# Designed miniproteins, single chains: the designs that were tried, part 30

Each design is a single chain, and the fold is of that chain. pLDDT is the mean over its residues in the fold that is shown.

## One batch from the design tools (miniprotein)

Design m1020
Fold by ESMFold2-Fast:
Structure m1020 (fold): chain A 59 residues (1-59)
Amino acid sequence: MKELGEELRKRMEDAGLTLEQFAAAVGLTPEQVEAILRGELPPSPAVLERMRAAIDAAK
C-alpha cells in the first residue's frame, strides 16, 4: 500500500481487527477511524502511534 490510509486498513484487516475494535483500541469513534483510513481526516502523531500500536498488539 502506498497511502497511509490504505496501509493502516490493510494492517488492520491482516491483524483481524474490526473497525469498531480498532476505534475502541485508539479511543476514537468508528466514523473517525474510517475517515482516517479514507484519508479524509489526518491523524495526529499521537493517534497514529496508537493506531500502529493497536494493530501490532492485535497481531
Scores: mean pLDDT 78

Design m1021
Fold by ESMFold2-Fast:
Structure m1021 (fold): chain A 70 residues (1-70)
Amino acid sequence: VDEAIKKSKEKVEEIVKEKLKIISVGVRKEGDTLIIGLHMISENEETLVLAVFEVKGDEVKLLDLKVIKH
């Protein structure tokens, strides 16, 4: 789970082009699949990011990404 969270965070940082801090993590198990929700904030706290990932074994897939700028 920790490795999947790290990979997911790095993927989002690559997309938004900002360093992010994780505020909260939600994990839900759906059969053989894990759904991971990440609530993240940028270093200057002006960008809020909500990302949802699907994890099957070693594969991490981005399902949804919401970026909110204040």
Scores: mean pLDDT 79

Design m1022
Fold by ESMFold2-Fast:
Structure m1022 (fold): chain A 100 residues (1-100)
Amino acid sequence: SVEQAKKTILQLIEASKHPDKEKYIEYFKSEVLPDEVILEAFKIYQSLRQKGLSVEEARREVTRLYEEGKISYEVYVVANALIEVSKYVSDETEKQILNS
């Protein structure tokens, strides 16, 4: 569900050591992002990382999906934001959050 995706995203951001983590919290807590965009972007991000793709491999795959017209620009932006945040989360912590 989108509510579960939002909860998991906030847990990921809170676990992240990203220097701009507070801006990501504001971004994902805002009412500006449509629920369908958040859910689709989260599912893509989760799928790529659970397949064992590195952060860089996941970024390339998200770019490919956008260039092939398979995802919207909004989904592309949000998925890349999740990948960027995950860069500053340990692999073990990320796996625990994504499998909770």
Scores: mean pLDDT 84

Design m1023
Fold by ESMFold2-Fast:
Structure m1023 (fold): chain A 107 residues (1-107)
Amino acid sequence: SKAADEATGKAILESGRRALELLRRAARRHPELEPYAREVERALRETEEAFKESYELGAKKALEFSELTTRAVNAGLDAGYISREEGIEIGAEAGLAAMGASSVLLS
């Protein structure tokens, strides 16, 4: 239903925003992460705009957002700029967005 689609899109964007907030907190401690945070922010913005055009396009962009967030987390972990616990938390939020998006694209 349209209401269920809107609820799913909202949940995807809320998880994406939480992932970005956590990554931005890490970037404030380690400015070397700021380029990754900016790239993830751009991808989230593109996801929000895509959802205004179509639910399917928004879901496709949310998968790209999740992949970029995972790359940022891996870079931060490898450099020692984020803890394992922070990486798990950011990854969990990005993963929730990806699972929501995948459920849209597979249905």
Scores: mean pLDDT 87

Design m1024
Fold by ESMFold2-Fast:
Structure m1024 (fold): chain A 100 residues (1-100)
Amino acid sequence: SAEERRRARIAAVLAVLKGELYFQKELLKKILEESKDPEILALAEEALKKIAEGEELLEELEKLLKDPNASMEEIEKALEEALKKANEVTKLLKEILEKK
């Protein structure tokens, strides 16, 4: 069905977002170890906080995808919230890399 195909596509996006946040978290840990700049350290800590929030949103999305009673509207909303958080992390990383 169209719903089954959409759920499968969202599950694939979830896997990509999990990998992206994992990579960004490891990169930020390296930046925190190597940098002595207070501005970079503050931005990196804010980015790690947003990654933690993003990880929680991805866990909720995964839970909804596994629930046969979850509506597509709930799943799509959870995906939108996770994507918004991923974009916030990417913006902070860009700012850090421009200052580094």
Scores: mean pLDDT 89

Design m1025
Fold by ESMFold2-Fast:
Structure m1025 (fold): chain A 81 residues (1-81)
Amino acid sequence: SVEELLERLERAVEEAREALKEYKEAKENGAPATKIAAAALRLIGALLEAALELDKLKELGIVSPLQAELEALAKEAGVKF
């Protein structure tokens, strides 16, 4: 359902925001490389899930305002969709 897809997208974008903060903090605090890598992987996973849910919505002709936010988060993470 559209409502379920929107809820999943919203959750994935929120997870991406949290993961990006964790990644930035790990880098700024000089965390071990393994911890920085783990935070980066979590961020990539959340961004990918959000992109997949957004694509499903686009196939249904639905435009989400979260697209712009996802693109901004991806840019800060150095990822292109």
Scores: mean pLDDT 83

Design m1026
Fold by ESMFold2-Fast:
Structure m1026 (fold): chain A 116 residues (1-116)
Amino acid sequence: MSLDMRDALRILAEWIKKNRGNEKAVFEELLAQAEAKAATNAPMSPEEAAVLLLRQWIKTEVANEGEEAARERFERLLEELGVEPYVREALLEMFDYLLERIPELEAAEAAARAAA
C-alpha cells in the first residue's frame, strides 16, 4: 500500500474512535496481525498497513533525529491534523509502544536479511 504518514495517522485516528476505551489491548493485536500478514505477504487492512507505516516512520525519524526530536515532530503532525485530545493521547501511547520495540524489530529485520 502507498500510504503517506498523514493518511496513516487519519486511518489510525478513526480506528481509535471505533475502539475507544479498549485501544491498548486491541492495538497489540492489530500490530501482531499486521506483522504476521507482512511476513506472509497476505492482504492487509488499511489499519494494519497504517500501523506498519507508523512503525517504519518512527524507526526512520529516530535514526535521523533521535528519540526526543522524533516525538516532537510526531506531536506537531498531530497538531496539524487537529485530532481530539483523547485521540492524541492514544496515538502518543502507540508511538511510545512502538518506540520501545524498535530494537526488537531491528534484530528481527537483521535476522531476516541474514536468512535471505
Scores: mean pLDDT 78

Design m1027
Fold by ESMFold2-Fast:
Structure m1027 (fold): chain A 61 residues (1-61)
Amino acid sequence: QQVQAAAKAQGLELPADLAEELAQAVNYDLQKISQALQIMKDTGITPAQMLAYLKKANAEP
């Protein structure tokens, strides 16, 4: 996946493990990944906050 490279292109620091979890949270949908990165850039929320948001939306124990 190219999530980490895309994040760097937008000035975001995203570790490989967080990038992989983010990709998994959106079922490897590149469009959703791009939208998540844009939201993080525009709102200033952290990768961890974005991941928590996505996990909460699709949470299953």
Scores: mean pLDDT 71

Design m1028
Fold by ESMFold2-Fast:
Order: structure tokens, then sequence, then C-alpha cells
Structure m1028 (fold): chain A 86 residues (1-86)
């Protein structure tokens, strides 16, 4: 799917910026997405993640890529549930 290609490109860029594997990049995105599901509040999850990342000196570009990937993962999960019920 189109979203999977976007996720792959985000993971590739994130891996290059942070000098980690694409698997680790995707794990980071999934962790943020899971936290958003657990709290039920994307805005709070995003704010807390941005604050923590700033304190740890994580580049803003990497933060943006992780958040975009997490958002796409949440959209995909929601659509899969909706399509199965339709």
Amino acid sequence: MERERRLEKLAEELARILKISKEEARAGMRTVAAYAVLTGDWAEAERRFREAAEKEGIPQRAVDLILEGARLLLEEARERVEEKLA
C-alpha cells in the first residue's frame, strides 16, 4: 500500500539521521503510536515526546519523522478495523 511505502521512506531517513537500523527506526515509531493509543490523546503524546526528545538532544528532524510515522501507523490501524466492519 501507499502508506507502507511512506513508512519505509520515513524509516530509511530516520535510520540515516540517528545512525540506527530501519528496524529500530520503525520500533521507535511503533512505540510512540502505542503510547498515543494507551493515553487516548495524540496531542499529549506528541507534546511529551517532543519535550523528552529536546531534553535528550534528539534532532528536530528526527522527532518530526518519528511523529509522522506514528501518525501513519495509527491511521492504518484505524482503517483496517473500519474496512473489516464495513
Scores: mean pLDDT 78

Design m1029
Fold by ESMFold2-Fast:
Structure m1029 (fold): chain A 69 residues (1-69)
Amino acid sequence: MTPEQQKMLKHMEELLNSLPEEAKDDAQLLLDFIKRQIDKGAPLSILQALVDGFERVVAHLQQQAAKEK
């Protein structure tokens, strides 16, 4: 794993840890998917797009948790 990939994973894990327990399962599934893409040797440009998508999903889950749904 490259230092850039490690930095991306750490960032996503920090975002996951900011979520309430109810939202963590959905975010964890997406994080596990991204880890599999890293294992498959996906190019950095694809990984960056996946990180951007993960950030949007986390923001959405935070909003849903705030609404108790």
Scores: mean pLDDT 78

Design m1030
Fold by ESMFold2-Fast:
Order: structure tokens, then sequence, then C-alpha cells
Structure m1030 (fold): chain A 62 residues (1-62)
């Protein structure tokens, strides 16, 4: 079991907003940087923060 990254990694996250019928209203992509030695918990925290920041930027635009 190897839960840690061995080098700096980048994860591309796609966020889509859909209506009640499943039509895509908006799509955004953001990239999370995961440093070497990050375990699963640290990776989850970084991904969560990246998603939150992407949402804040979209809210500011609206």
Amino acid sequence: MVPKTEKDEEVKINVSRVDAAGNVLEEESTTAKIPAGSDVVEQSQILTKTIQEARKKREELE
C-alpha cells in the first residue's frame, strides 16, 4: 500500500453545473497541485480547497 505521492503532481478538476433535466449550464476546469509526500488525507484537503477556490471565483463573476 503506497498512499503517498513520490513527486509533485497536478490534478485537473472539471466542474459542471446542470439543470433539472441534466443539461450542462456551465463547465469550468481548475488544476490542483499535490506536493511530493502527500498522503490520501492531504490530497483530499488540497482537492477540496481547489474546488472551493474555483467556486468563489465563479461566485465573484456572477
Scores: mean pLDDT 71

Design m1031
Fold by ESMFold2-Fast:
Structure m1031 (fold): chain A 104 residues (1-104)
Amino acid sequence: METIELKEIRPGVFYGAGETADGAKVVMVSLEPGRGSGGAFGIDADGNLIGGTVELRESPEALRWLAEYLKEKFGLEIVEETEDEAVLKGTYNGQEVELRLRLV
């Protein structure tokens, strides 16, 4: 994967998208870039969202606004929400997608 430029969407929370050499698009979410918090999920060259897991080292508040941000960006619904986990599900380009956000 090539270098993905991350933009700070809220203090300590970074979001970015990039492309591989094969034209596949990858989305990264990071809390404190370089400290290992965050995760990735992919979008293929046809624009299909590939589900995944994002792990966060922040408070439940950080998990909540990240879940709402990703819900808006990908048109997913928050189907489960606890203090330490949120699960988003929906349809993207006709495919069912699941994304998990988890505190570690």
Scores: mean pLDDT 62

Design m1032
Fold by ESMFold2-Fast:
Structure m1032 (fold): chain A 89 residues (1-89)
Amino acid sequence: MSDAEIQAEVTLSLGRMQYSIAKIEAKKLESEGKTDEAKKILELGEEILRLSELEAQAILDGNEEEKERYRRKLLEVMKEADDLSEKAK
């Protein structure tokens, strides 16, 4: 109900969406026989969800420093997932 609670829920929802996309990509790679790439994409998706949960908690705690730290890590992991997805085509 607070603005922080709404922002935290949005952050978590975006992380869950990214994890869902990673699961779909992993299934596609697995069907193509790219088992190692599929496992790595799934692992990165799990990390994105974890970092989104940590960012959401930092928002609830009013901790701007931790929020920015986790957001930066989240962007790094998302870039790694995108780069891996492109190479696995």
Scores: mean pLDDT 84

Design m1033
Fold by ESMFold2-Fast:
Structure m1033 (fold): chain A 108 residues (1-108)
Amino acid sequence: MKVAALVRAEDIETVEEAAKKGVDAVVLYVDPSNPAELAALPEAIEKAKKLGLEALVAAGSSSGSLEPVREAAKGVKILEVESFAEIEEALKAAGADEVIDLSQKSAE
């Protein structure tokens, strides 16, 4: 079974929680118009790799140029989506059996 966790790129601590849940992959969502999410993306990718997780990036194409996302992703596969709501469908189409949305986890 392939289980993928959806995490915001700036929420690096949630990547560790995804690993503790025993997921196979993390999908790091980034809004190209948000500089903080772009800046956090390389560290989130490295964290996922250190935890033994497959890393994927999902980026909102409606927010402008994806060139900064491609540079920050350092060769990691990028899923281009029009909205956050399309990420789950894109992941299931890519072969994920289950998607766990951790992007809206209550802080604390």
Scores: mean pLDDT 74

Design m1034
Fold by ESMFold2-Fast:
Formats: structure tokens, C-alpha cells, sequence
Structure m1034 (fold): chain A 94 residues (1-94)
């Protein structure tokens, strides 16, 4: 998947879930940062874990964020078992 395809998928998922524009912009910037190598997929999961622990994401917003992190991690070549582990870790921490 190209960067522009990932960005459009991110916007579509956020829009369908009714996520506020400020969060949508934040997630798009994180997706771009992972794609350009400024951030790792693991750091994206860590960010979601931190935001969830601080009560800054609703359950719906967390699930959409996790779906985006999964797509980005897959695009970056992360093994499915590692993605599943990170998803479980973030959900357990929320």
C-alpha cells in the first residue's frame, strides 16, 4: 500500500467512526511519520497505549487507532504474530 493509500484509508476509517478532526489530523501525521521512518510501528502502538491509559481515547477511538496501527505495521512488514501481540498489549492496558 502506498503512503497516500494509507493516509486515505486512515481518513476513511476515522470519518466512518465519527472521530473528531483534531484526532484524525494527529493519526494522519503519525501514519506519515511511520512511512518516512521518523517513527516505528512499535512506537505507534506505544502512543496508543499511553493515550488509552491517560483516558484520552474513547473505546471506539482506540479501536479505530488500533486498526490503523495494524494496517501501517503490516505495510511496514511487521510479522502478524508481533502485530497481534502489540494489539493485545494495548487492549490490556486500556
Amino acid sequence: MSLEELVEETRELMERAGVPEHLTRGFVEVVRAVADGSLTPEQFFLLLKHLAQQGLLSPRELEVGLEIARLVARNAGMPEAEIDRLLAEVRAAA
Scores: mean pLDDT 84

Design m1035
Fold by ESMFold2-Fast:
Parts: structure tokens; sequence; C-alpha cells
Structure m1035 (fold): chain A 60 residues (1-60)
């Protein structure tokens, strides 16, 4: 029926959109892992800068 054809086309569009969303979710999860890997390095750099200021105020 015409209603069945419309339903099939809507389902195909939904499937395509769902696949695209899933791909972006997977990419986001990968990005989160990369961010977690870099965060400690950035924190170490900031702590090192603080240590230089401490060295100027107090040599310990």
Amino acid sequence: SMQDQISSQIQQIRDSVTSQIQTRIDAFRTSQQQYDDVQPVYDDFMRNSGQQMDDLVQSQ
C-alpha cells in the first residue's frame, strides 16, 4: 500500500540518521579517551610552573 511505502522510506531515513548519530557518539568516546591521556601532561606542566615560583620564594 501507499502507506507501507511511506513507512519504509521513513524507516530508511531513520536508520541512516541513527547510523550517523552512532558514528559521532563513537568518535566522541575516542576524543574523550585522548583528552584523558593529555590531561595529566598538562597538569604536570602547570605544577612545574608553580614549582619555579616556589623556588624563587623558598629553596626547599
Scores: mean pLDDT 71

Design m1036
Fold by ESMFold2-Fast:
Structure m1036 (fold): chain A 68 residues (1-68)
Amino acid sequence: MGKLAENEKRIKQQQKLNELLIKISEELRKQGYSDDEITKRIRQLMEEMLKANSLKDQIDILNKELNK
């Protein structure tokens, strides 16, 4: 139950962040945004994530964007 389970959770959270960024890009494209607008929005989300205190908070930011 030790160190391996904690590392697995962190890896899954990092994979989830990457997956969510891809899904957000696809959703914005589907909504008719240009590549420039998508790139600008992704940069804004990444800057917002850098201000977050935890991986969970970063995931919550991306989930909120996807659920709009």
Scores: mean pLDDT 77

Design m1037
Fold by ESMFold2-Fast:
Parts: sequence; structure tokens; C-alpha cells
Structure m1037 (fold): chain A 110 residues (1-110)
Amino acid sequence: LSEEQKEALEKLKEYVEQIKELLKYLKEKHNLEERTVEKLLELVDYYSKQMEQAIENGDFDKAIEILKEFKEKVKELIKKEVKDEEIAQELIDYIDIQTESLIKYIEALK
């Protein structure tokens, strides 16, 4: 792998770990339903594997497309499943900010 690919993979790993830690925190401290957390973690695992494959293939444009799709799918699930509107909005805002940051980082590596 190129240095750019290694940097992108490391940033993706950090991004995924941060989302998983936030979901764990909200489950333990803010009563986010366990089934909702499980569904969100399934989306994170599915899309992170697709993004890893795109980066390993040197297809940064594809990785960005997958990130954008992931963001929309996770926001849709949050709006549907998270009944606390304040928690839903905080999660959506966090995902938007972190995903945009990662997209900009990957774009800078191209």
C-alpha cells in the first residue's frame, strides 16, 4: 500500500472507533436502545469494510462515495429508530461533522 493509502486507512480506523465509543456512551449513559445500537454498529461494520476495500484498491473517489452513502443511511436509521429527538440530533450532527472531516482528509490525499 502507498503512504497515502496507509494514512487513509488509519484515519478511517479512528473514525470508526470514535463512532463506536459514542454509541457505547449513549447506550450506557443516555438509555439508547440496545437494538438501535446493534443496527447502527451493523451499518458501521458493513460500510467500513467497503471503504477499506476501496482505499486498499487506491480508489479514493469510491471511498468518498461510500462515506456519503453511509452518512445518509445512518442518518435515516437514527431518524427512524432514535425516539429521543435531542439524542437523535446530537448523533446526526456528530456523524455529519466527523464524516465531512474524513472526506476532506481523503480528498487532500488524492
Scores: mean pLDDT 88

Design m1038
Fold by ESMFold2-Fast:
Structure m1038 (fold): chain A 67 residues (1-67)
Amino acid sequence: LPVTELIGRLAAHLNLTSGPPPTQQQLEQIQQVLDQFPQMRTALEKIPTTAPPSAYGPAANFLLSNV
């Protein structure tokens, strides 16, 4: 799954339903984290796919603030 899809799923899981899509910089940083921690990627892939495209900007910003 592409990183944008995983972030969208995470945003939906955290009930974040507004905001712009992640920037290229944010996607690269998250991809590096997921490459280092495949267990995290596996957990994100298990989240049901119901995320709208506009729901992931805040989640990406939140995650990057904490990683």
Scores: mean pLDDT 64

Design m1039
Fold by ESMFold2-Fast:
Structure m1039 (fold): chain A 60 residues (1-60)
Amino acid sequence: SAADSLAATLRAPEYREAIAALLALPREEQGRLTVEDLMTRFGLPRDVAERLHALLTPAF
């Protein structure tokens, strides 16, 4: 599935530190991050940032 594919991508060594830093944020802070924030602050490529943003903000 798309979620399984994203999960596999997020386990890549190059994203490990960025994802750990993101998950260390409070849940409400995670939900406020934009696609641009995910790209510029956490170094994620646009496609990963867009998929992750959709996952973090379904309730906003």
Scores: mean pLDDT 73

Design m1040
Fold by ESMFold2-Fast:
Structure m1040 (fold): chain A 67 residues (1-67)
Amino acid sequence: GYTHEQIKALYQGAQVGRATSGRPPPGPDLPERIAQALIDSLAHMDKATVTSKEKSAEGYYTLTFEK
């Protein structure tokens, strides 16, 4: 599983690669993969229950948690 910091680092790495290389953005499902990895990591660590997952028009996810 991934920690919150690892998921954040993966997302930042993908954005840096796009900005510095002038290449296309990471695959179209990358925001969803990051959101799913966060959900899985938190579930496996028994730290939080995901109550909602919403996708913005920009392809970013907003996750709501309760503990």
Scores: mean pLDDT 53

Design m1041
Fold by ESMFold2-Fast:
Structure m1041 (fold): chain A 74 residues (1-74)
Amino acid sequence: SEAEEFLAELLKLIPLGPYDREELLALVERILANSRRPLTAEQVATLFRLLYPDAQPPYPASLVYAVLRFLSRP
């Protein structure tokens, strides 16, 4: 899928972690800024909270994948 291909390219360019919450949200927002569905940091934070309410740093890049997969659903 498009999200899977995007994550594969992302993982080549950035470490898998650790990330704090703000770093992860900023990264996801920046990636999505040029997508067909650009989101604000607040909207990304809301989605992160809904998907991973109990997540604590360090965050692995797999959390980026989960958010992107959620946003790619029809």
Scores: mean pLDDT 53

Design m1042
Fold by ESMFold2-Fast:
Structure m1042 (fold): chain A 88 residues (1-88)
Amino acid sequence: MTREELVAKGQELLAEAERALKEGDGQKAGDLFVEAARLYAQAAQSPEELLKIGEDAFEVGKLLEKKGFKEGAKKVYELGEEIKKQGE
């Protein structure tokens, strides 16, 4: 898969995750955010991009936690930490 294809798929998954959040499906939203972040990490071309993706994942985790979706938040936080370690 090309970088452009990975980014495009990540964008689609983020849009689907946002729809799932609006529908109150925190489990589906969390899983979709995790998949999107993995695709963005695969598309990353620098350590700086990986660190930013990991930071963005932590912000998404905070949003999910604030909405009461603790399991989704945990998955997103764990992936964010893994992605940040890849950028080190």
Scores: mean pLDDT 83

Design m1043
Fold by ESMFold2-Fast:
Order: structure tokens, then sequence, then C-alpha cells
Structure m1043 (fold): chain A 68 residues (1-68)
């Protein structure tokens, strides 16, 4: 399972379960649910597979998509 993180500047990062990238940590909670944590702010977002969320962390907007 993986998360696609799109930054406001159009930069796209794909993080696999257990990876750290761009100050984000992706953790598997169960077979359908991922946790995305920002290691700088401590903010946590939970995503189900196929879900897309727009989040603001600090003053920057991100689009997070959970993928199988």
Amino acid sequence: MKVKITSEDGTVKVLEEGEIGGSFLVTKLDDKTLKVENLVTGEVVTLEIGETKEVTIGDEKFTLTALA
C-alpha cells in the first residue's frame, strides 16, 4: 500500500508503507487503512484505500491519495 502526496507547487511523491519522505511517515493501521504523519508538526491524517484528502499543514496545502 502507498500514498501519493501532491504539494501545492505540483511536486508529487509516492511513499510506500513504512517509508519516510518529505517529512511524512506512512504507517499501515490495517488491511485497508493508512496513517500519514507529518514529523515536523505532528499532524496525523488517516486514509482508506482509494480515498483522497486535501490537508493544510502549516501554511502549505497537500493532496493525499491512498493507493493499493
Scores: mean pLDDT 82

Design m1044
Fold by ESMFold2-Fast:
Structure m1044 (fold): chain A 66 residues (1-66)
Amino acid sequence: SAVERIAAILTEKCGLPPEVALAAARALLEMDPEGQEIVLELLKKYCGFTEEEVAEIRALIAEYRR
């Protein structure tokens, strides 16, 4: 699922525990689009996410809404 894929990325890139990553992934998916963009910019700034990794998360957010 999109939730599990985003949680896996957050665990790998930010070093979050799986339970925290899953909760964060759910929160990100339930946010409005403006809030999502703010979080993605914070992930680039503080967790070293690349534009490619941010694009993957955006694609997963779009998949979740279908």
Scores: mean pLDDT 82

Design m1045
Fold by ESMFold2-Fast:
Structure m1045 (fold): chain A 78 residues (1-78)
Amino acid sequence: AMAVTGALLGLAKALHDGNVEEAIRKGEELASLLPPEYAQRVLEATKRAAEAMKNGDHVAYGEALREVWRAAQEALAA
């Protein structure tokens, strides 16, 4: 639980700071802590968030962040 929370906070911070490389690294770290079905969702959402951040698409960025949190929350509940 703590490791997942730490990776989520690290990913959120990297995305907030606009650090694409760190965001990808933290997304991979989070995915490595989750079952494969949730890991795939986190990796896909992290990729979408990074793309949206590069394009200045605040709506797509928010939707991608919501999916990362949803996947992590579902994994923690399973």
Scores: mean pLDDT 76

Design m1046
Fold by ESMFold2-Fast:
Structure m1046 (fold): chain A 117 residues (1-117)
Amino acid sequence: GMMETLNSIYEESLEEAEIPASKHEGYIKFFQILHFLKEAGASADSDYVKYLIENLKGLSENEKKALYNILVLLEEKNWNATKEEVIEAAKESGASEEFAEKLYKALELYKKKTSEL
């Protein structure tokens, strides 16, 4: 079904972005949250969304903070943030530039693969 197709797209995007396998569980959940918010038109700036991000597996506290801030940024930018904006948001959250670059690549791959559906 659609859910299985989307989960496959998330996994392929993570693999192509060279994100470590130990982080895939957390990132798949992040992409599920992102996709739901985008499709439902729901706000990322909520205590519940923050709670979901704080409970992602295999990620550091700074990476989780970065993911939440990037999610809010993406919503404010109509889901079209630049690489520079993503890197800046990640650095302000205490995450590395390498983290931000790989996440941005995964987001662009996700966007491309979902546009082909």
Scores: mean pLDDT 85

Design m1047
Fold by ESMFold2-Fast:
Structure m1047 (fold): chain A 78 residues (1-78)
Amino acid sequence: MRLERLREAALQLAALQSEEEAQALIDRLRAEGFSDRELEIIAMVAAVEVARGRPLGREEFEEAIEKAERLLEEAEKK
């Protein structure tokens, strides 16, 4: 996974204020070559950054990715 690009995408998504704008950004990232899994991870990380009102530090960002990956693996079992 491209950690720097994921971080940039999460920051872009966290800066958006509407669901329509978020959907448009996700569609653009998909066209850029991001996988559905990477897009879900980006969305989950962006939600954490919005909740904190600031960008995540390196350790927080890595932990958020690991948590998002676990949640997606659990969803795949359904």
Scores: mean pLDDT 74

Design m1048
Fold by ESMFold2-Fast:
Structure m1048 (fold): chain A 69 residues (1-69)
Amino acid sequence: RKEELLARLREAAAQTPIDWDGVLALVRELKAAGVSRDEILQPLLKTLGSLPDAERRAFAERLGAVLAE
């Protein structure tokens, strides 16, 4: 369950081009499954760090909104 969703999140974040809508959908599923914010953020930190500033900001804001739900 949790490990499978985290594996899918890592795969989605590693795709080129990155499917951000798919990443956010998996984040919502992980949150609904009771996975902590920190556990969800860890696989995304490297991907966020590699994004251009504008894209990183937009995605970080959207990710934060989903995690705050």
Scores: mean pLDDT 75

Design m1049
Fold by ESMFold2-Fast:
Structure m1049 (fold): chain A 98 residues (1-98)
Amino acid sequence: SMLRERARRAAENNRETAEQIGADAEKLAEKMKKEGKSKQGEEMLEEINRVREKAEKMYEEGLRLIDEGGDPVLGSAMTGVGAVAMAVTLTVVRKLAE
């Protein structure tokens, strides 16, 4: 259906957004390691990986709801949670990198 196609596009956009924000956070955490904040940078890389794993699980469950669970609105919303979680993580990394 058209609603499922739109929900799948939203889910993919949310995944791409989370991946891009995660990459930006990872670059900042690596910079922290090089600029004398090695322990904090390592801890942030571990946190980024945990958030990335959670975002991927939310994406997988969201896609299941879109394709199998019959709730494309809830499914696409769940994928958005991953993007928000990664944006919060980037904000924390930025603050620690100051």
Scores: mean pLDDT 88

Design m1050
Fold by ESMFold2-Fast:
Structure m1050 (fold): chain A 68 residues (1-68)
Amino acid sequence: SLLSPTARRILRAIESGELPYGAVYSTAELAELLGVSPAAVSAALRELEALGYVERVPGRGWRVVAPP
């Protein structure tokens, strides 16, 4: 399946090191950093979670993990 435009933007930011491995972000923080809606970020993070690029951190948000 094709990634959403927001998921592709987050993935490129991870690949470029703009979002470093091990860093933790809330959905709101990523929305501010990327200039997109929190809803778009939330949907994109679920796509990237399914592919192993991010992991949910309960109470804190999402951790960037190394690509598979």
Scores: mean pLDDT 82

Design m1051
Fold by ESMFold2-Fast:
Structure m1051 (fold): chain A 84 residues (1-84)
Amino acid sequence: LPPMLGTGETGLRALLEAIVAGDWDAADTLLGNMLASTGGDVSKVARSLARIFGISVSTARDLVNAILSGDYDRAREIARRMLG
């Protein structure tokens, strides 16, 4: 059975809240599970974020890339904007 949460709304919201809280272990685990569920497709994760939170796909892709590159300040800035 696939791991829980994939690119669903509950998982994506948990990811954003982990980022805003500075819980990078949780954020890395959640993003890793989402990427595993999509076969490593960053664009699928970005499109799900854009659709659920009403942001551009480019902003969502910037968020995912910031997490993957360890640019945690940038990831937090974007996540706060998405949740605010």
Scores: mean pLDDT 78

Design m1052
Fold by ESMFold2-Fast:
Structure m1052 (fold): chain A 76 residues (1-76)
Amino acid sequence: SAEAELQKLIDMINKIIAMTPTASNQENLDLLTDKAKYPQLIAKLQKQIETLKKLGGPQDVIDRLEHQLAVVEKLS
């Protein structure tokens, strides 16, 4: 269900908060609670992915963020 996918996305963001700047990921979680803000969340996820790629961040984290982006785009 969409609710189950949303919960998995929230769980994934909470795991990422432990690994990346908390303030940015907290904003992403806040945006996720309001469908009208999904365009803002999409833009933030894209920026996070590009930042991690530039920093040579862990590929598994990049892959997870790209998956989150795809899920949010389908729900928007």
Scores: mean pLDDT 71

Design m1053
Fold by ESMFold2-Fast:
Structure m1053 (fold): chain A 55 residues (1-55)
Amino acid sequence: HMTEEERRARDYLERMRAAVAAGNLDEFGRILQEAIATLSPELAHRVVQEGVALL
């Protein structure tokens, strides 16, 4: 089960994964910045940790 906010966090991570797979680090940075601006601090922290682990 996922909350609506958790679904948004997973969507950001999928978009980040696609950007990394494409070698587009500029797009990765933009998605990460958007996630930090729109998610709660706890989910933003988790997305940063999981996103950076994709690199």
Scores: mean pLDDT 82

Design m1054
Fold by ESMFold2-Fast:
Structure m1054 (fold): chain A 88 residues (1-88)
Amino acid sequence: LSEEEAKQLLEHGDEIVEQLRGLAEKIAKELPEAKEAVKLTLEAARLVEEAVRVLRETGDVEEALRLLQKADELAQKAAELVHKAKAE
């Protein structure tokens, strides 16, 4: 993470967490069969929240980056599962 990226995460991380949780709620209501996608999206939100906490409490940019990379992996996997659930 650059200083600018870290600043963006500190300023907008809470919004990203809220967006991911809202997305998980929407998936759960519209695609009840995509239970794993909901679980992965919620885990991604938790990891973003943890990354923001790590930056605020410790300033550990490397650890925050690892958490964000894991969150991105889970979010991408969740999106793939949602796409498969919608496809015939």
Scores: mean pLDDT 81

